# Designed miniproteins, single chains, continued (5): the designs that were tried, part 98

Each design is a single chain, and the fold is of that chain. pLDDT is the mean over its residues in the fold that is shown.

## One batch from the design tools (miniprotein)

Design m19635
Fold by ESMFold2-Fast:
Structure m19635 (fold): chain A 85 residues (1-85)
Amino acid sequence: MEELRERARELAERAAELAAEAARLEREAEATGSKELREEAERLAEEAERLLREAAELLIEAGESEEEAKRLGLEAAARAAELAE
């Protein structure tokens, strides 16, 4: 149980890092008009979403509620915003 919770936290932190990078690349793509940067930002955002879904599934397997899984997602989003600054 402890290990599943730790894995979920690790995945959520990685997702936050990827989401922050995606946000930075999206801003640069808007400023430069780069299609390549926009595509890279979309790819990173998709990977971040995938990791968050996996983290939520691990929390549910560990016996946590759907509320706790939702909180993990919100915390990851807040962390991504912090990292993107």
Scores: mean pLDDT 82

Design m19636
Fold by ESMFold2-Fast:
Structure m19636 (fold): chain A 57 residues (1-57)
Amino acid sequence: SKVVREGVLREAEGGVYRILGAVYEKIAGDKEKGEEYRRKGEELEREAREELERKLK
């Protein structure tokens, strides 16, 4: 369904932000941006999980 698709895309987006956070921190040496993107990724993944669980009930 559209709801499941949107949740999966949001979870994937969170994963991308977590990877970007790791790249900024470990490769570019930008710890501030690394932490920012990591937090954003975690938040997006949490929101996607909660939305999917709520709407699949």
Scores: mean pLDDT 75

Design m19637
Fold by ESMFold2-Fast:
Structure m19637 (fold): chain A 79 residues (1-79)
Amino acid sequence: SRLEEFRKIVEELAADPSATEEEIYERLKEAVEGASLDEVFEMFEIAAEIAQANPDAEMGGKLARAALKVYKEKKKEYA
């Protein structure tokens, strides 16, 4: 499913210590293309859970900020 594929993308990004917040943002933005607002919310929840569970606080912070930015931008598209 789209949500399962999205989880894999987020887990791959979370496992890459070299990934920048900007690279994470761009990858997540691509991954949510064509998703409904409800799907984007579920995707944001997945990213937030993975970010919160990450033992690397710096990576967790980058992931959470990038995911929130994508979610806010997608919400504006539906306004």
Scores: mean pLDDT 82

Design m19638
Fold by ESMFold2-Fast:
Parts: structure tokens; C-alpha cells; sequence
Structure m19638 (fold): chain A 70 residues (1-70)
């Protein structure tokens, strides 16, 4: 269970980090934000309640990183 959750969190952060290094079009940014939200929702469905604050915070940070790209 936890191994799958960790992989989902790592994928969320990895996608956000790659996006932050690349200048995205508006369409590409919106698509990536939608994909990150979907990964966050999936993580919340499989995670024990004690991990929910971490998942929500990680998803929010990932989206903010992408929205901060000019």
C-alpha cells in the first residue's frame, strides 16, 4: 500500500519539477495541472487518512510550481 502511495507522490513531484524547468504553453500548463489533480485524487483514494494532509499539500505545491512558470 505505502509503496504505491510513495510512487504516486514521487510522480506528482517529478512532473511538477520537470514543468518548472520548461516554459510551457498555456494549454500544456492546464493539461499538466489537470493530470496532477487526477494523481492527487488517486493518491487520496488509496492512502490511509494520516497521509491525506501530505498528499493535499504535495498536490497544492505541485500545482503552484506549474502556475508560477512564466
Amino acid sequence: GEELLQKLIDELLGRAEEAAKTKLSEEEREKLIAEIRELGELALRVAPPEYHPLIEATTKKAIEMIESVP
Scores: mean pLDDT 75

Design m19639
Fold by ESMFold2-Fast:
Structure m19639 (fold): chain A 80 residues (1-80)
Amino acid sequence: TDLLIRAAEILKELAEKYLPPEQAAEVSRLMDDAIAAAPTDPEKAAQLLTKAVNKVIEAMSDEQADKFLDEFAARANAAA
């Protein structure tokens, strides 16, 4: 559960860094929903995380997506 919450927080931070404000706000909303769901429904939280990651990648260039994924992986590994 803690790892899902931390992953959602990292994704929220990275969305603010790499996405336009409107898209960043939508990802933040999905992540807030994932954080709220994680203690009682970790499968739903994981699905919301996956949905947000796909949305972020789709909104980016290949170069931005590579940087995003590298930074996400680095932060997630540091949190584990």
Scores: mean pLDDT 78

Design m19640
Fold by ESMFold2-Fast:
Formats: structure tokens, C-alpha cells, sequence
Structure m19640 (fold): chain A 58 residues (1-58)
């Protein structure tokens, strides 16, 4: 279900933010979504992290 997929994505993102292991995160996301979508999700996370870091530095 979409709810289960959202839960799994949240766990992958949480782990990725903690460990910065992009390869492991991509592998886990590809069990749920196509490669293109998995890469898009991580790109959005990377952007959010960069914006958060910029706000803390400003």
C-alpha cells in the first residue's frame, strides 16, 4: 500500500541522513520504486540537507 511505501521511504531517508551511504539507500529504494524515481527521491533529500546547512550557516 502507499502508506507502507511511505513508511519504508521515511526509514531509508532517516538512515541515509545518519550514515550518508547513498549506495545502500539507492538499493533499498529500488526495492520499492524504479531506479529513476529512487534517484529523484535521494536528490530531493540532498537538496533539503544542503538548504538546511545553508540556513544554519546564515
Amino acid sequence: SDLEKHGEVALVVRDYVANRDREAALKRLQEIYPKEEAERILKMVDRGLAEGAARRAA
Scores: mean pLDDT 79

Design m19642
Fold by ESMFold2-Fast:
Structure m19642 (fold): chain A 63 residues (1-63)
Amino acid sequence: LVERSEHAARLADRAREYLLKQGVPEDVARRAAQRVFVASLREPLSEEEAIELAEKVARELLA
């Protein structure tokens, strides 16, 4: 259970960093990362799946 939370946090951090490098605003990147964290707690995500989810959420927030 603790391991799951740590893994989710790492995925969220990586997704946030990825979005920031793509030029996404910090507020949007942070919100997308929070969504990745919550999703990863429900079901384990791969790094690729986490980044894809973050991109989708960022697009939604920028719409």
Scores: mean pLDDT 81

Design m19643
Fold by ESMFold2-Fast:
Structure m19643 (fold): chain A 72 residues (1-72)
Amino acid sequence: SASEESLEEPVRLAREALEAAERGDRERARELARRAEEALRLLLSVAPESPELRRIAEETRRLLEEARRLLE
């Protein structure tokens, strides 16, 4: 099972991607968004389905969508 820190990693990375996008740091935002998507994909492949996992996936996707809007 993933550690508690690993469960929040996709959200943390997605939030950092959004903050980078808000600053206009497009390259950093894209790299952080890529890492967030990879972290979420890995988590979804190994973690059992739970309300907390659903919350993490939804928040990660929401933050990444907001970051993408700022990058386009």
Scores: mean pLDDT 82

Design m19644
Fold by ESMFold2-Fast:
Structure m19644 (fold): chain A 58 residues (1-58)
Amino acid sequence: MREEAERLLREGKEALKAGRYEEAVRLFEEALRLDPENLEADLNLALARMALAVEKLA
């Protein structure tokens, strides 16, 4: 389960880098579901949600 969460974290970071914020949010949410104490996933999820919100305001 921890290894799967790490894979989802990497995919989420790539989605963020590509500007696919909705996909990044979904990937980080799944990573946190599998590893709820993962601080990196929590921080990246917050960042992805903020980026998506800013994008929708434009």
Scores: mean pLDDT 81

Design m19645
Fold by ESMFold2-Fast:
Structure m19645 (fold): chain A 63 residues (1-63)
Amino acid sequence: MEEEEKKKKEAIEKLEEEYKKILEKATGSEEQKKKLEESLETEIKLLEGMPKEEIEELIKKKE
């Protein structure tokens, strides 16, 4: 349903924001940071296929 897709997109956007914070706090070489960023981008794409309930649970765990 369209409303469910919208809520899911909003949840993913919140996770993207949290992931950006993780990247900003990350230490290490430029190569390590890039790999982390690529991994987070892949995870976000996977979240687009998940149900909203699972995404909401992930947000709760990340605060």
Scores: mean pLDDT 70

Design m19646
Fold by ESMFold2-Fast:
Structure m19646 (fold): chain A 73 residues (1-73)
Amino acid sequence: MKLSDEEAEEILEELEKMKEEDPTMPGSDILERIKEKHPELKDLSVEEIRKDLEERYGERLEEIERRAVAKIL
């Protein structure tokens, strides 16, 4: 595991909030912004963060994406 449960939860909350504010923003751009706010994530790439989240919280990520897509459509 690359992220602690607490770090993963904080990232998911920020991702959900940013998708609510701008549903068109790519998840990768959101993760880069989250890394800027969380210096402790410096050593992790956006891809490593995404993979760890998908592995542990895939259903939650799908729900966030589905909600974002529904706002665009």
Scores: mean pLDDT 76

Design m19647
Fold by ESMFold2-Fast:
Structure m19647 (fold): chain A 55 residues (1-55)
Amino acid sequence: KELEEEIEKGIKKVREIFRKLAEENGIPKEVTEKVLEALEKEVRESLLEQEKLES
């Protein structure tokens, strides 16, 4: 449960940073949002899978 909170916190922070950088570089919001959704999903899946292996 602590791990889940830590993952969520990390994802939110990365999302904010990425959004700012994307806006500064003129990347369309729609593209940025889709990329973030895909990355967030992959990160969540990867970290949850890692937890299962470490059990």
Scores: mean pLDDT 74

Design m19648
Fold by ESMFold2-Fast:
Structure m19648 (fold): chain A 65 residues (1-65)
Amino acid sequence: MPSREELEKRLRELEERARTIPESQLQKGMQVALYLGEARELLEKNAPAEEIAKALEEAERLLQE
């Protein structure tokens, strides 16, 4: 199970990657932004690590395409 610090680092890394999504892939960019936004809210709310990891995993899956 990843630590809170690892989840925060992963969020920052994925947010940086999401900034490189071209405007021509607007829908993909919006979906990634939604999952990253969810993960950020969960982190601020001190939600369980599994919930945060789930949101990050979905964002990462989209970014790997």
Scores: mean pLDDT 79

Design m19649
Fold by ESMFold2-Fast:
Structure m19649 (fold): chain A 76 residues (1-76)
Amino acid sequence: AQLEADIYVALGLIYLTLGKKDFEKGDYENALKSYEKAIELFRKALELDPSNQDARRLLEEAEKFYEEVKKKIEEK
């Protein structure tokens, strides 16, 4: 159970890193998609192991980045 949670955390970190790189390049659409996938993966990790502090912290980070990118895309 914990091993599966750790795998989801690792995958989420990959997407979080990709999202950050796309954001730095101004590719907000791809950054948003990557952060969305990271959020889904970290949520799955927490479903498997609710005590996983890394998953919780990274989920909060990914959600903050998602909202930041979303605001830039929704700009008129």
Scores: mean pLDDT 84

Design m19650
Fold by ESMFold2-Fast:
Structure m19650 (fold): chain A 59 residues (1-59)
Amino acid sequence: SGPTVGHTRGMVGLLVDTGQYDEAIEVLEGSIKTAEEAGDTETAEALRRLLEEVRKKKA
């Protein structure tokens, strides 16, 4: 089992707050892949929405 969704969101939040957008994107992409492989569609969709928001903040 990969990291929990709560752990992933916490890590992404810290990376975004410190301007580390590329690292936040990498963490989100890895977590989305893990959720998809586990068949956790709800978690994968929630993380994809967060990924889109992080990408918009970087742009």
Scores: mean pLDDT 81

Design m19651
Fold by ESMFold2-Fast:
Structure m19651 (fold): chain A 55 residues (1-55)
Amino acid sequence: DKKKEEAKEKAKELAKKGVSPEKAATLVTESTPVDNAEESRELAEIALEAAKEAQ
């Protein structure tokens, strides 16, 4: 849950700076290492949605 919250905040910040939602999601997932593939997929989805909302 902390990782999800951080992912949303980072994605929104990147989107506000003009980074595309897809690129913002990629940057967030690359900077937030996880041991579970399911968790990684979930973070990517959450970051993408947050970035889209921030535009």
Scores: mean pLDDT 76

Design m19652
Fold by ESMFold2-Fast:
Structure m19652 (fold): chain A 62 residues (1-62)
Amino acid sequence: GAKRAARMGKGAAELGKFIAPHRPEAGAKAYELGKKGYELGKQGKAEEAMRFVREAEEVLGL
C-alpha cells in the first residue's frame, strides 16, 4: 500500500545519502528518487511512489 511505498522511498533516500560520500552521483540520484517516492506514498499514490522506489533501487544496484 501507499504507507509501505512511503517507507521504502524513505529507506532508499537514506541509503542514497549514506553512499553519497563514496558514490556522489548514484547517492544523490537515489536520494532524489527515494524522496519523491516517499512524498508520493504520503499522498496515497502507491503505484507512482513504487515506480520511483524501483528506480532508486536500480540506481543503488538493488
Scores: mean pLDDT 83

Design m19653
Fold by ESMFold2-Fast:
Structure m19653 (fold): chain A 90 residues (1-90)
Amino acid sequence: MSKEDIDALVEATLYLIKGIVSLNAARKYLEKGDYEKAIESYEDAIRWFQKAIEAAKKIKNPVLRDDTIKAAEGGLEEAQKLLEEAKKKM
């Protein structure tokens, strides 16, 4: 693996972690009935997962790239679904 591939993987992984952290924050706000903060946190998660997809596209190893994109797309779909559900509860 080249340094460029390592750097791209690290960047994509960092954005994935930020997305997951934002999803967890959104869930905690939703449990407290803070729908406004929950929505903001889901929107943050969406943004981070989108950045993870863009970073993952720079990975030259096709297996690692495809796996990382798939993980980020899964997070994006979940965040979008949960955002729509939170908006309905406002």
Scores: mean pLDDT 87

Design m19654
Fold by ESMFold2-Fast:
Structure m19654 (fold): chain A 89 residues (1-89)
Amino acid sequence: AEEHIAKGEAAEAAGDYESAAEHYYAAGLEYAQAGDYEKAIELFEKAISLLPEDSEAAAKAYKALSVIYELMGDEEKAEEYLEKALKAL
């Protein structure tokens, strides 16, 4: 997780936003699997901020956010992010 954050920061500094977003997404998945949903949300939001809204990569991150909010019991946000994921595809 920390290794992916460091690689994401390096890619972002180099202007490689697609690579940076993929590393932040990978780090978010590792934090989510560890049960650190707050950190996972931050990383998925960071990945989305670097991507076009209508990209498959953004849709993937929105879907991950939907699942995390569902696990946290926030049904309203889970539905919001699911709709964003479907719209981005």
Scores: mean pLDDT 81

Design m19655
Fold by ESMFold2-Fast:
Structure m19655 (fold): chain A 96 residues (1-96)
Amino acid sequence: SRREKVLEVVKKGIDEIAKLLKDPNATDEDIRRVIGKLVNELRELLAGLTPEEAKQVRDEIIKLVKEYAEKNGLPKDVIDRIINAINAVIDDVLSR
């Protein structure tokens, strides 16, 4: 389902960020690129959703990010950045 694809994309993005945070050669730009890719993939998957569907998916994504990112040891600042980026995408979808 589209919902399952959305959650899968979010988990994959968090996994990639967690891997970058453990890599001493990774930069803040690498993290920005992964977040940007996640944002673009979410924008495509969320295109054409109703406002009600977008709100329901928002709640599921935010809950997943908080729980899954914490379990993967992401620092609060990075988690907040991911949440803010996702909220911006959904707000953009809702304003259309």
Scores: mean pLDDT 83

Design m19656
Fold by ESMFold2-Fast:
Structure m19656 (fold): chain A 56 residues (1-56)
Amino acid sequence: SAAELAAAAGKDGGGAVLRAGMAGLRLSDEQLRLIAEAAGTSPEAVRAGLEAGAAL
């Protein structure tokens, strides 16, 4: 879930977001904001991390 990803991202920085991108996870703008808040970053950085993971 987005809440589980947010918790994981807050704990390990960008690693969980990159892995979610590799798995092809698609998120709404609301879910991106939630994860960004948990990770201490911006929604744009979370989106970039998902796209980077998808490219791997």
Scores: mean pLDDT 73

Design m19657
Fold by ESMFold2-Fast:
Structure m19657 (fold): chain A 59 residues (1-59)
Amino acid sequence: SREARLAFLERQLARVEDPEVRARIQEAIDAGRLEEAARLILEYEVELGMELIRRAVLG
């Protein structure tokens, strides 16, 4: 349901530590653009994962 998706997105948003990224995701949620909010979360997770891999490779 839309309510379940919204609850999921809000839970994921609470875990985003970057305030600029949080603001962009919150704007999408507030606008009812849940697909865009999900995409922004995915983009953030990918970038975070890439940074972790980069740090692991470089020490």
Scores: mean pLDDT 81

Design m19658
Fold by ESMFold2-Fast:
Structure m19658 (fold): chain A 60 residues (1-60)
Amino acid sequence: SSKLEAAREKAEEARRAGDYEYALTVYGMLAKSYEELGDYESAKEAREKAEELWEVVRAK
């Protein structure tokens, strides 16, 4: 759990810095990890963040 929290913080730092590709990769990984743990609420939140970031990355 603490590792997933640290990963989420890194994803948010990357997003704030404009590193959308890295943030997208980390949020995608978080969504999968939360699904594997059965934390579907956190997985949905991470997927929604990844979808938002994918739209930004795709537009490049």
Scores: mean pLDDT 82

Design m19659
Fold by ESMFold2-Fast:
Structure m19659 (fold): chain A 90 residues (1-90)
Amino acid sequence: SEFYELMQKANEIALKYGEKVKAILEDKEKGHRATSLLMGIAGATVMESEYPGAKPYRDRLLEQALEEFPGEAAKVIKEALREAEKLAAE
């Protein structure tokens, strides 16, 4: 299923950028929280064409993530979003 493959790639993006956030924060618990939010953000982003409700959900998670993780961590979160949007556009 193309949908399943997109979700796997979205999870790979979330894990990759989640590790970068963990490195910035030097806090494992906060790093795990950021990774969980990134999994939701990336997954919802690639599902937007299939599920109209995915975009409002993604936007809410993104707002929460950027509020909880400002500065350099926020830059990494935004990079993860850009990669997920690029994947969704394929």
Scores: mean pLDDT 84

Design m19660
Fold by ESMFold2-Fast:
Structure m19660 (fold): chain A 99 residues (1-99)
Amino acid sequence: MEKIVEDLKKSAENSLQAAEEALARGDRKTAAGHYAQAGIDYLWLGEYEKAAEYFDKALELDPDHPGAWIIAGWAAVAYRLAGDEEKAQRYEELANQKR
């Protein structure tokens, strides 16, 4: 378990660096993908507030992605686990609308 935690931390850090580099060159869609990956890594690490923040950034950068409903669903889970019931409900509704 400890090895997985360390690998997830490195994955998240690498994804955040790649997202910032993509934004610096104007590649918003690539940045969105990297923020979504960081969100998933933080969700698995139990850092729910960070996970929710990065899923929000991913959806803002690429709202028209065919998989946006999946990211919205993960954002709902992250917000619920972070204790933000209002945002969790909004993202759950968004995920259902985009299906």
Scores: mean pLDDT 83

Design m19661
Fold by ESMFold2-Fast:
Structure m19661 (fold): chain A 79 residues (1-79)
Amino acid sequence: SPLQQALQYAVQGAQLLADGDLDGALQYLEQGIRYLRQSGQAPEALRYLEQGRRAAEAGDLGSALRHTGLGIRRLQEAL
């Protein structure tokens, strides 16, 4: 399902953020956001992943990890 795909991409994005790979994390977060938009579900998860992506674009690893983690939790609750 699009929600399961969004979760898989978001989890991989979070792992890349933890490893300091901002470019890799942005690619995976963008894919997760696309699948979430296609689902039309979990608007809180979408908001958190978009905040995580923006923080990663700004180089704010702490904020990126926090928001991405919140998005992952909301996705798990929606499945």
Scores: mean pLDDT 88

Design m19662
Fold by ESMFold2-Fast:
Structure m19662 (fold): chain A 57 residues (1-57)
Amino acid sequence: MTPEELREKMRKSAEELSESIEYAVKAILYSVEGDSEKAAEYSKKSTELDKEWLKKK
């Protein structure tokens, strides 16, 4: 594995984790604001990303 390949893999993993966290935070914020539909939507997106990331393992 080259240093470039390692950096690319780490960057992609960070992006996937960051995206899941971002959706989870948005779900919480929408829930607090009373937008239950958007809260549910972003919660689902976060969960789907977590499942895909775990599946890759």
Scores: mean pLDDT 73

Design m19663
Fold by ESMFold2-Fast:
Order: sequence, then C-alpha cells, then structure tokens
Structure m19663 (fold): chain A 86 residues (1-86)
Amino acid sequence: MKAVELADEAIARATHPEFKALFERLKQLIEEGKPLDEILAEAVSLLRQIPDPEVRRIAAATVGYILEVLGKETGKEIDLSPLETL
C-alpha cells in the first residue's frame, strides 16, 4: 500500500477530530511532495496538540508507519525518533 493510501485509510478510520485533521494535513504534504523532514516536523506539531497522551501515542505510531512507507517509496531515510518522545 502507498503512503497516500495509508493516510486515506487513517482519515476514514479517524474516531477523533484531531486524527482527521492530522492525517488530512499529512496526506496534503505527501501529495505536494514536501521533504520528509518537513512532513515529520508538521506531524509532530499537530501530534503535540492532542491532549491525551495515549491517543497521541496511537496517532504517532500511525504517522510513523505512513512516513516509513513514504521513505521506502522515495528511497529516503528519515529519523522517526521525534515521534518516540511524544
């Protein structure tokens, strides 16, 4: 599955408004061809707006998976450690 398809699935399965906004923004950045580090920085900023730490951790795991897939599609490596500190 492609990163944009994973983002669409995450949007469709979003149970929290913050998840929908996060994954819609992530999809937009992927479709615009933004650098992986810019996408990660924006995602981290949006994740920090989620007040529940367990909900934030679940969203962060999904973001990490989408970005890992995008990295494989583009042949670029990304440091996902900022997602682990949320």
Scores: mean pLDDT 82

Design m19664
Fold by ESMFold2-Fast:
Structure m19664 (fold): chain A 86 residues (1-86)
Amino acid sequence: MEPSLLERVRAAAKAVDPRVLAVRFETDDDGNPVLTILVAPGTPKEARDAAKAAVQAVLDEEFAKHGLPAPTVRVEEASPALIAAA
């Protein structure tokens, strides 16, 4: 995996909507890679869908170079407590 992938997905998400706070690479309960986009509370569905689509496009392009399926992308709303801790 390229070292710049995380920077590319973060840039793509933030370019879509300034309410994108963070992008995290995580692992689900089955050990599969998942990319989580954290958005500010109250971010509308249209902005969430646009950020998800932009990140998915970057992942699809990058993983296709290696003949691999792209990780699942999910969007989550950040709690005020998590924003204060960041």
Scores: mean pLDDT 74

Design m19665
Fold by ESMFold2-Fast:
Structure m19665 (fold): chain A 77 residues (1-77)
Amino acid sequence: SMARDEEIVREALEEALKLVKEGVEALKEGDYEKAAEYFEKAAKVLEEAAERVTDPELREALRRAAEEARELAKEAK
């Protein structure tokens, strides 16, 4: 249902944003390993949400966001 997909997306984006902010803070402190860990966690949250949504456009958007978070993790190392 649309309402269920919206809730999944909202919760996933809130959690992923929190993790990305922690990762950015770790980068500012020079802790590249910690930053990569946070970005990897954000990617996992987004990927798990993509598997739960029924809307194919939302699924693709979440998967793209997860891939971007993984790239941030790779660049942080």
Scores: mean pLDDT 88

Design m19667
Fold by ESMFold2-Fast:
Structure m19667 (fold): chain A 60 residues (1-60)
Amino acid sequence: GVEELVEEVREMIERKGIEAGEEAMKKAVDMLRALGRDDMAEEVERRSKELIEEARKKEE
């Protein structure tokens, strides 16, 4: 579900950095949109962007 996809983005950020997390987010959003789940895609994108911003702040 949404939570599992957001967790995968978080893990990608932790393991491979912010750019990998952004790529994982884009792939998840694209797949959900292809399945007609625009509401889930928007939620995954919103929550993943929050994680990306938090990670970016920690790299100061």
Scores: mean pLDDT 83

Design m19668
Fold by ESMFold2-Fast:
Parts: structure tokens; sequence; C-alpha cells
Structure m19668 (fold): chain A 74 residues (1-74)
């Protein structure tokens, strides 16, 4: 079984989403974190467009929402 680069990247993005949610909950978010989250959301969106994987779409939407919530706290 060969794991695709896109599957590995998506798994890492899911971990990054969990870390971001925990940071926001603790109030430890910077402007750089918001910009980083937006870049990760774009990467997840690109994976969805290439693969059609619904998990990639969900991760992209969750990352975009997290970035918006984080920006409102700046």
Amino acid sequence: MEISDEEVELALLQIELAIGKNALKRGKVTKEDVEWLRRQAERAREIYERTGNPVARQVAEDLEKLAEEAEKKL
C-alpha cells in the first residue's frame, strides 16, 4: 500500500488544525498564526480540488473558520 503525498499532507494539516484550535482556546494567537492558518487552509483547499477528498474540504473550511476567529481576537 502506497500512501500518497497528498494523504500525508492532509494528515499533517489535520494535526495542525487541532494545534491551532487548542492555541485559540488558550488565547495564544498572533497575527503570524492567523496568516499561517490561512496558508494551511489554501493548501487543504488545493488538495480537495485535486483529489475530491471530502476530508480535505472539511479541513480547509475548519482552518478558514479558525483563522477568522483568531483574527477577531487580535
Scores: mean pLDDT 79

Design m19669
Fold by ESMFold2-Fast:
Structure m19669 (fold): chain A 70 residues (1-70)
Amino acid sequence: SEDERQARAIAQLPDEKMRGAARYGIQLAKEKGNEKALEHFERALELIESGGDRYEAARHLVEGLKLLQE
């Protein structure tokens, strides 16, 4: 439910901010060698750029960030 609340908040951000967060997450995941986090951020970016489900994209951003924080 905390992750759900965070994802709903992120889904309210403008597309440019969501894309920026996903691209930043991709860069950090690559630098850390965290392949699972990378997959989540890449999926989030794909969803945002294709006009897919914003909430699903936000959930991927939350999961990617959690994986980076260990």
Scores: mean pLDDT 86

Design m19670
Fold by ESMFold2-Fast:
Structure m19670 (fold): chain A 60 residues (1-60)
Amino acid sequence: DEVKELVEKLVELYHKATPEQQKILEEEYKKVTEETEKNLLPSNEEAKEMVERMIAKLEK
């Protein structure tokens, strides 16, 4: 499952992240959950894109 593998990578990056990066990730996660609650639930492809965006912010 590609999404599961991306989530595992995100978790590893989160553990290595600074407190500032962790806060940014929490804010991004909150925005994503607000969007999914307000509208339609994301497809697997949309979920993958959201996780990839969070990984990209941590890999900067």
Scores: mean pLDDT 70

Design m19671
Fold by ESMFold2-Fast:
Structure m19671 (fold): chain A 65 residues (1-65)
Amino acid sequence: SDKELVEEALKLLEENPVLGLAYLQQNFEKFSEKIKPKIEEAIKAAREGKYEEAIKLLREVLESL
């Protein structure tokens, strides 16, 4: 589910940002279309080293589920 994917991505980003980013990228097509734009914003932030912003965006997604 979207919730499980976002929760795992959050856990990984907080523990190991590189693995969290890889998880988001590898599982991108598994996210529902309605949340993909926000997930893409989180991926972009993480790619730019803005991990706190990426975490914030994923928390916002999780709260919307």
Scores: mean pLDDT 86

Design m19672
Fold by ESMFold2-Fast:
Structure m19672 (fold): chain A 67 residues (1-67)
Amino acid sequence: MSIEEIREELLKLAEELAKKKGAYEAIKEVKKKLEELVKKGVISEEEAKELFKEAVKVAIEVHNKLN
């Protein structure tokens, strides 16, 4: 799985969870998944940090549109 595929899957997960359970739960689940990917050596800590920033942005944008 490429970094682009991981990014696409994580952003989709963040959007879906934010719509169903809110931004906080979406961010929490994405963080857990990113920590697991770093632990398994699939992505670097720097890549995880950038992906987390993107996912947080998506979750907040969804939250703002619903309020």
Scores: mean pLDDT 82

Design m19673
Fold by ESMFold2-Fast:
Structure m19673 (fold): chain A 55 residues (1-55)
Amino acid sequence: GPPPVVEFDLEDSPEVRAEVARLLTKAREMIAAGQPWDEVLEALREGLEELRKRR
């Protein structure tokens, strides 16, 4: 397959914005719960990949 692309392009749509807002809220909750920043970033990345797969 093609090499991994560094850029993650999301369309500015109400649905995408709502899902991104949910991911950010979850990330803030994880930080408040004392989760390491690396785990928070991984959770955000997984959520963004799920968004990409659903589109």
Scores: mean pLDDT 70

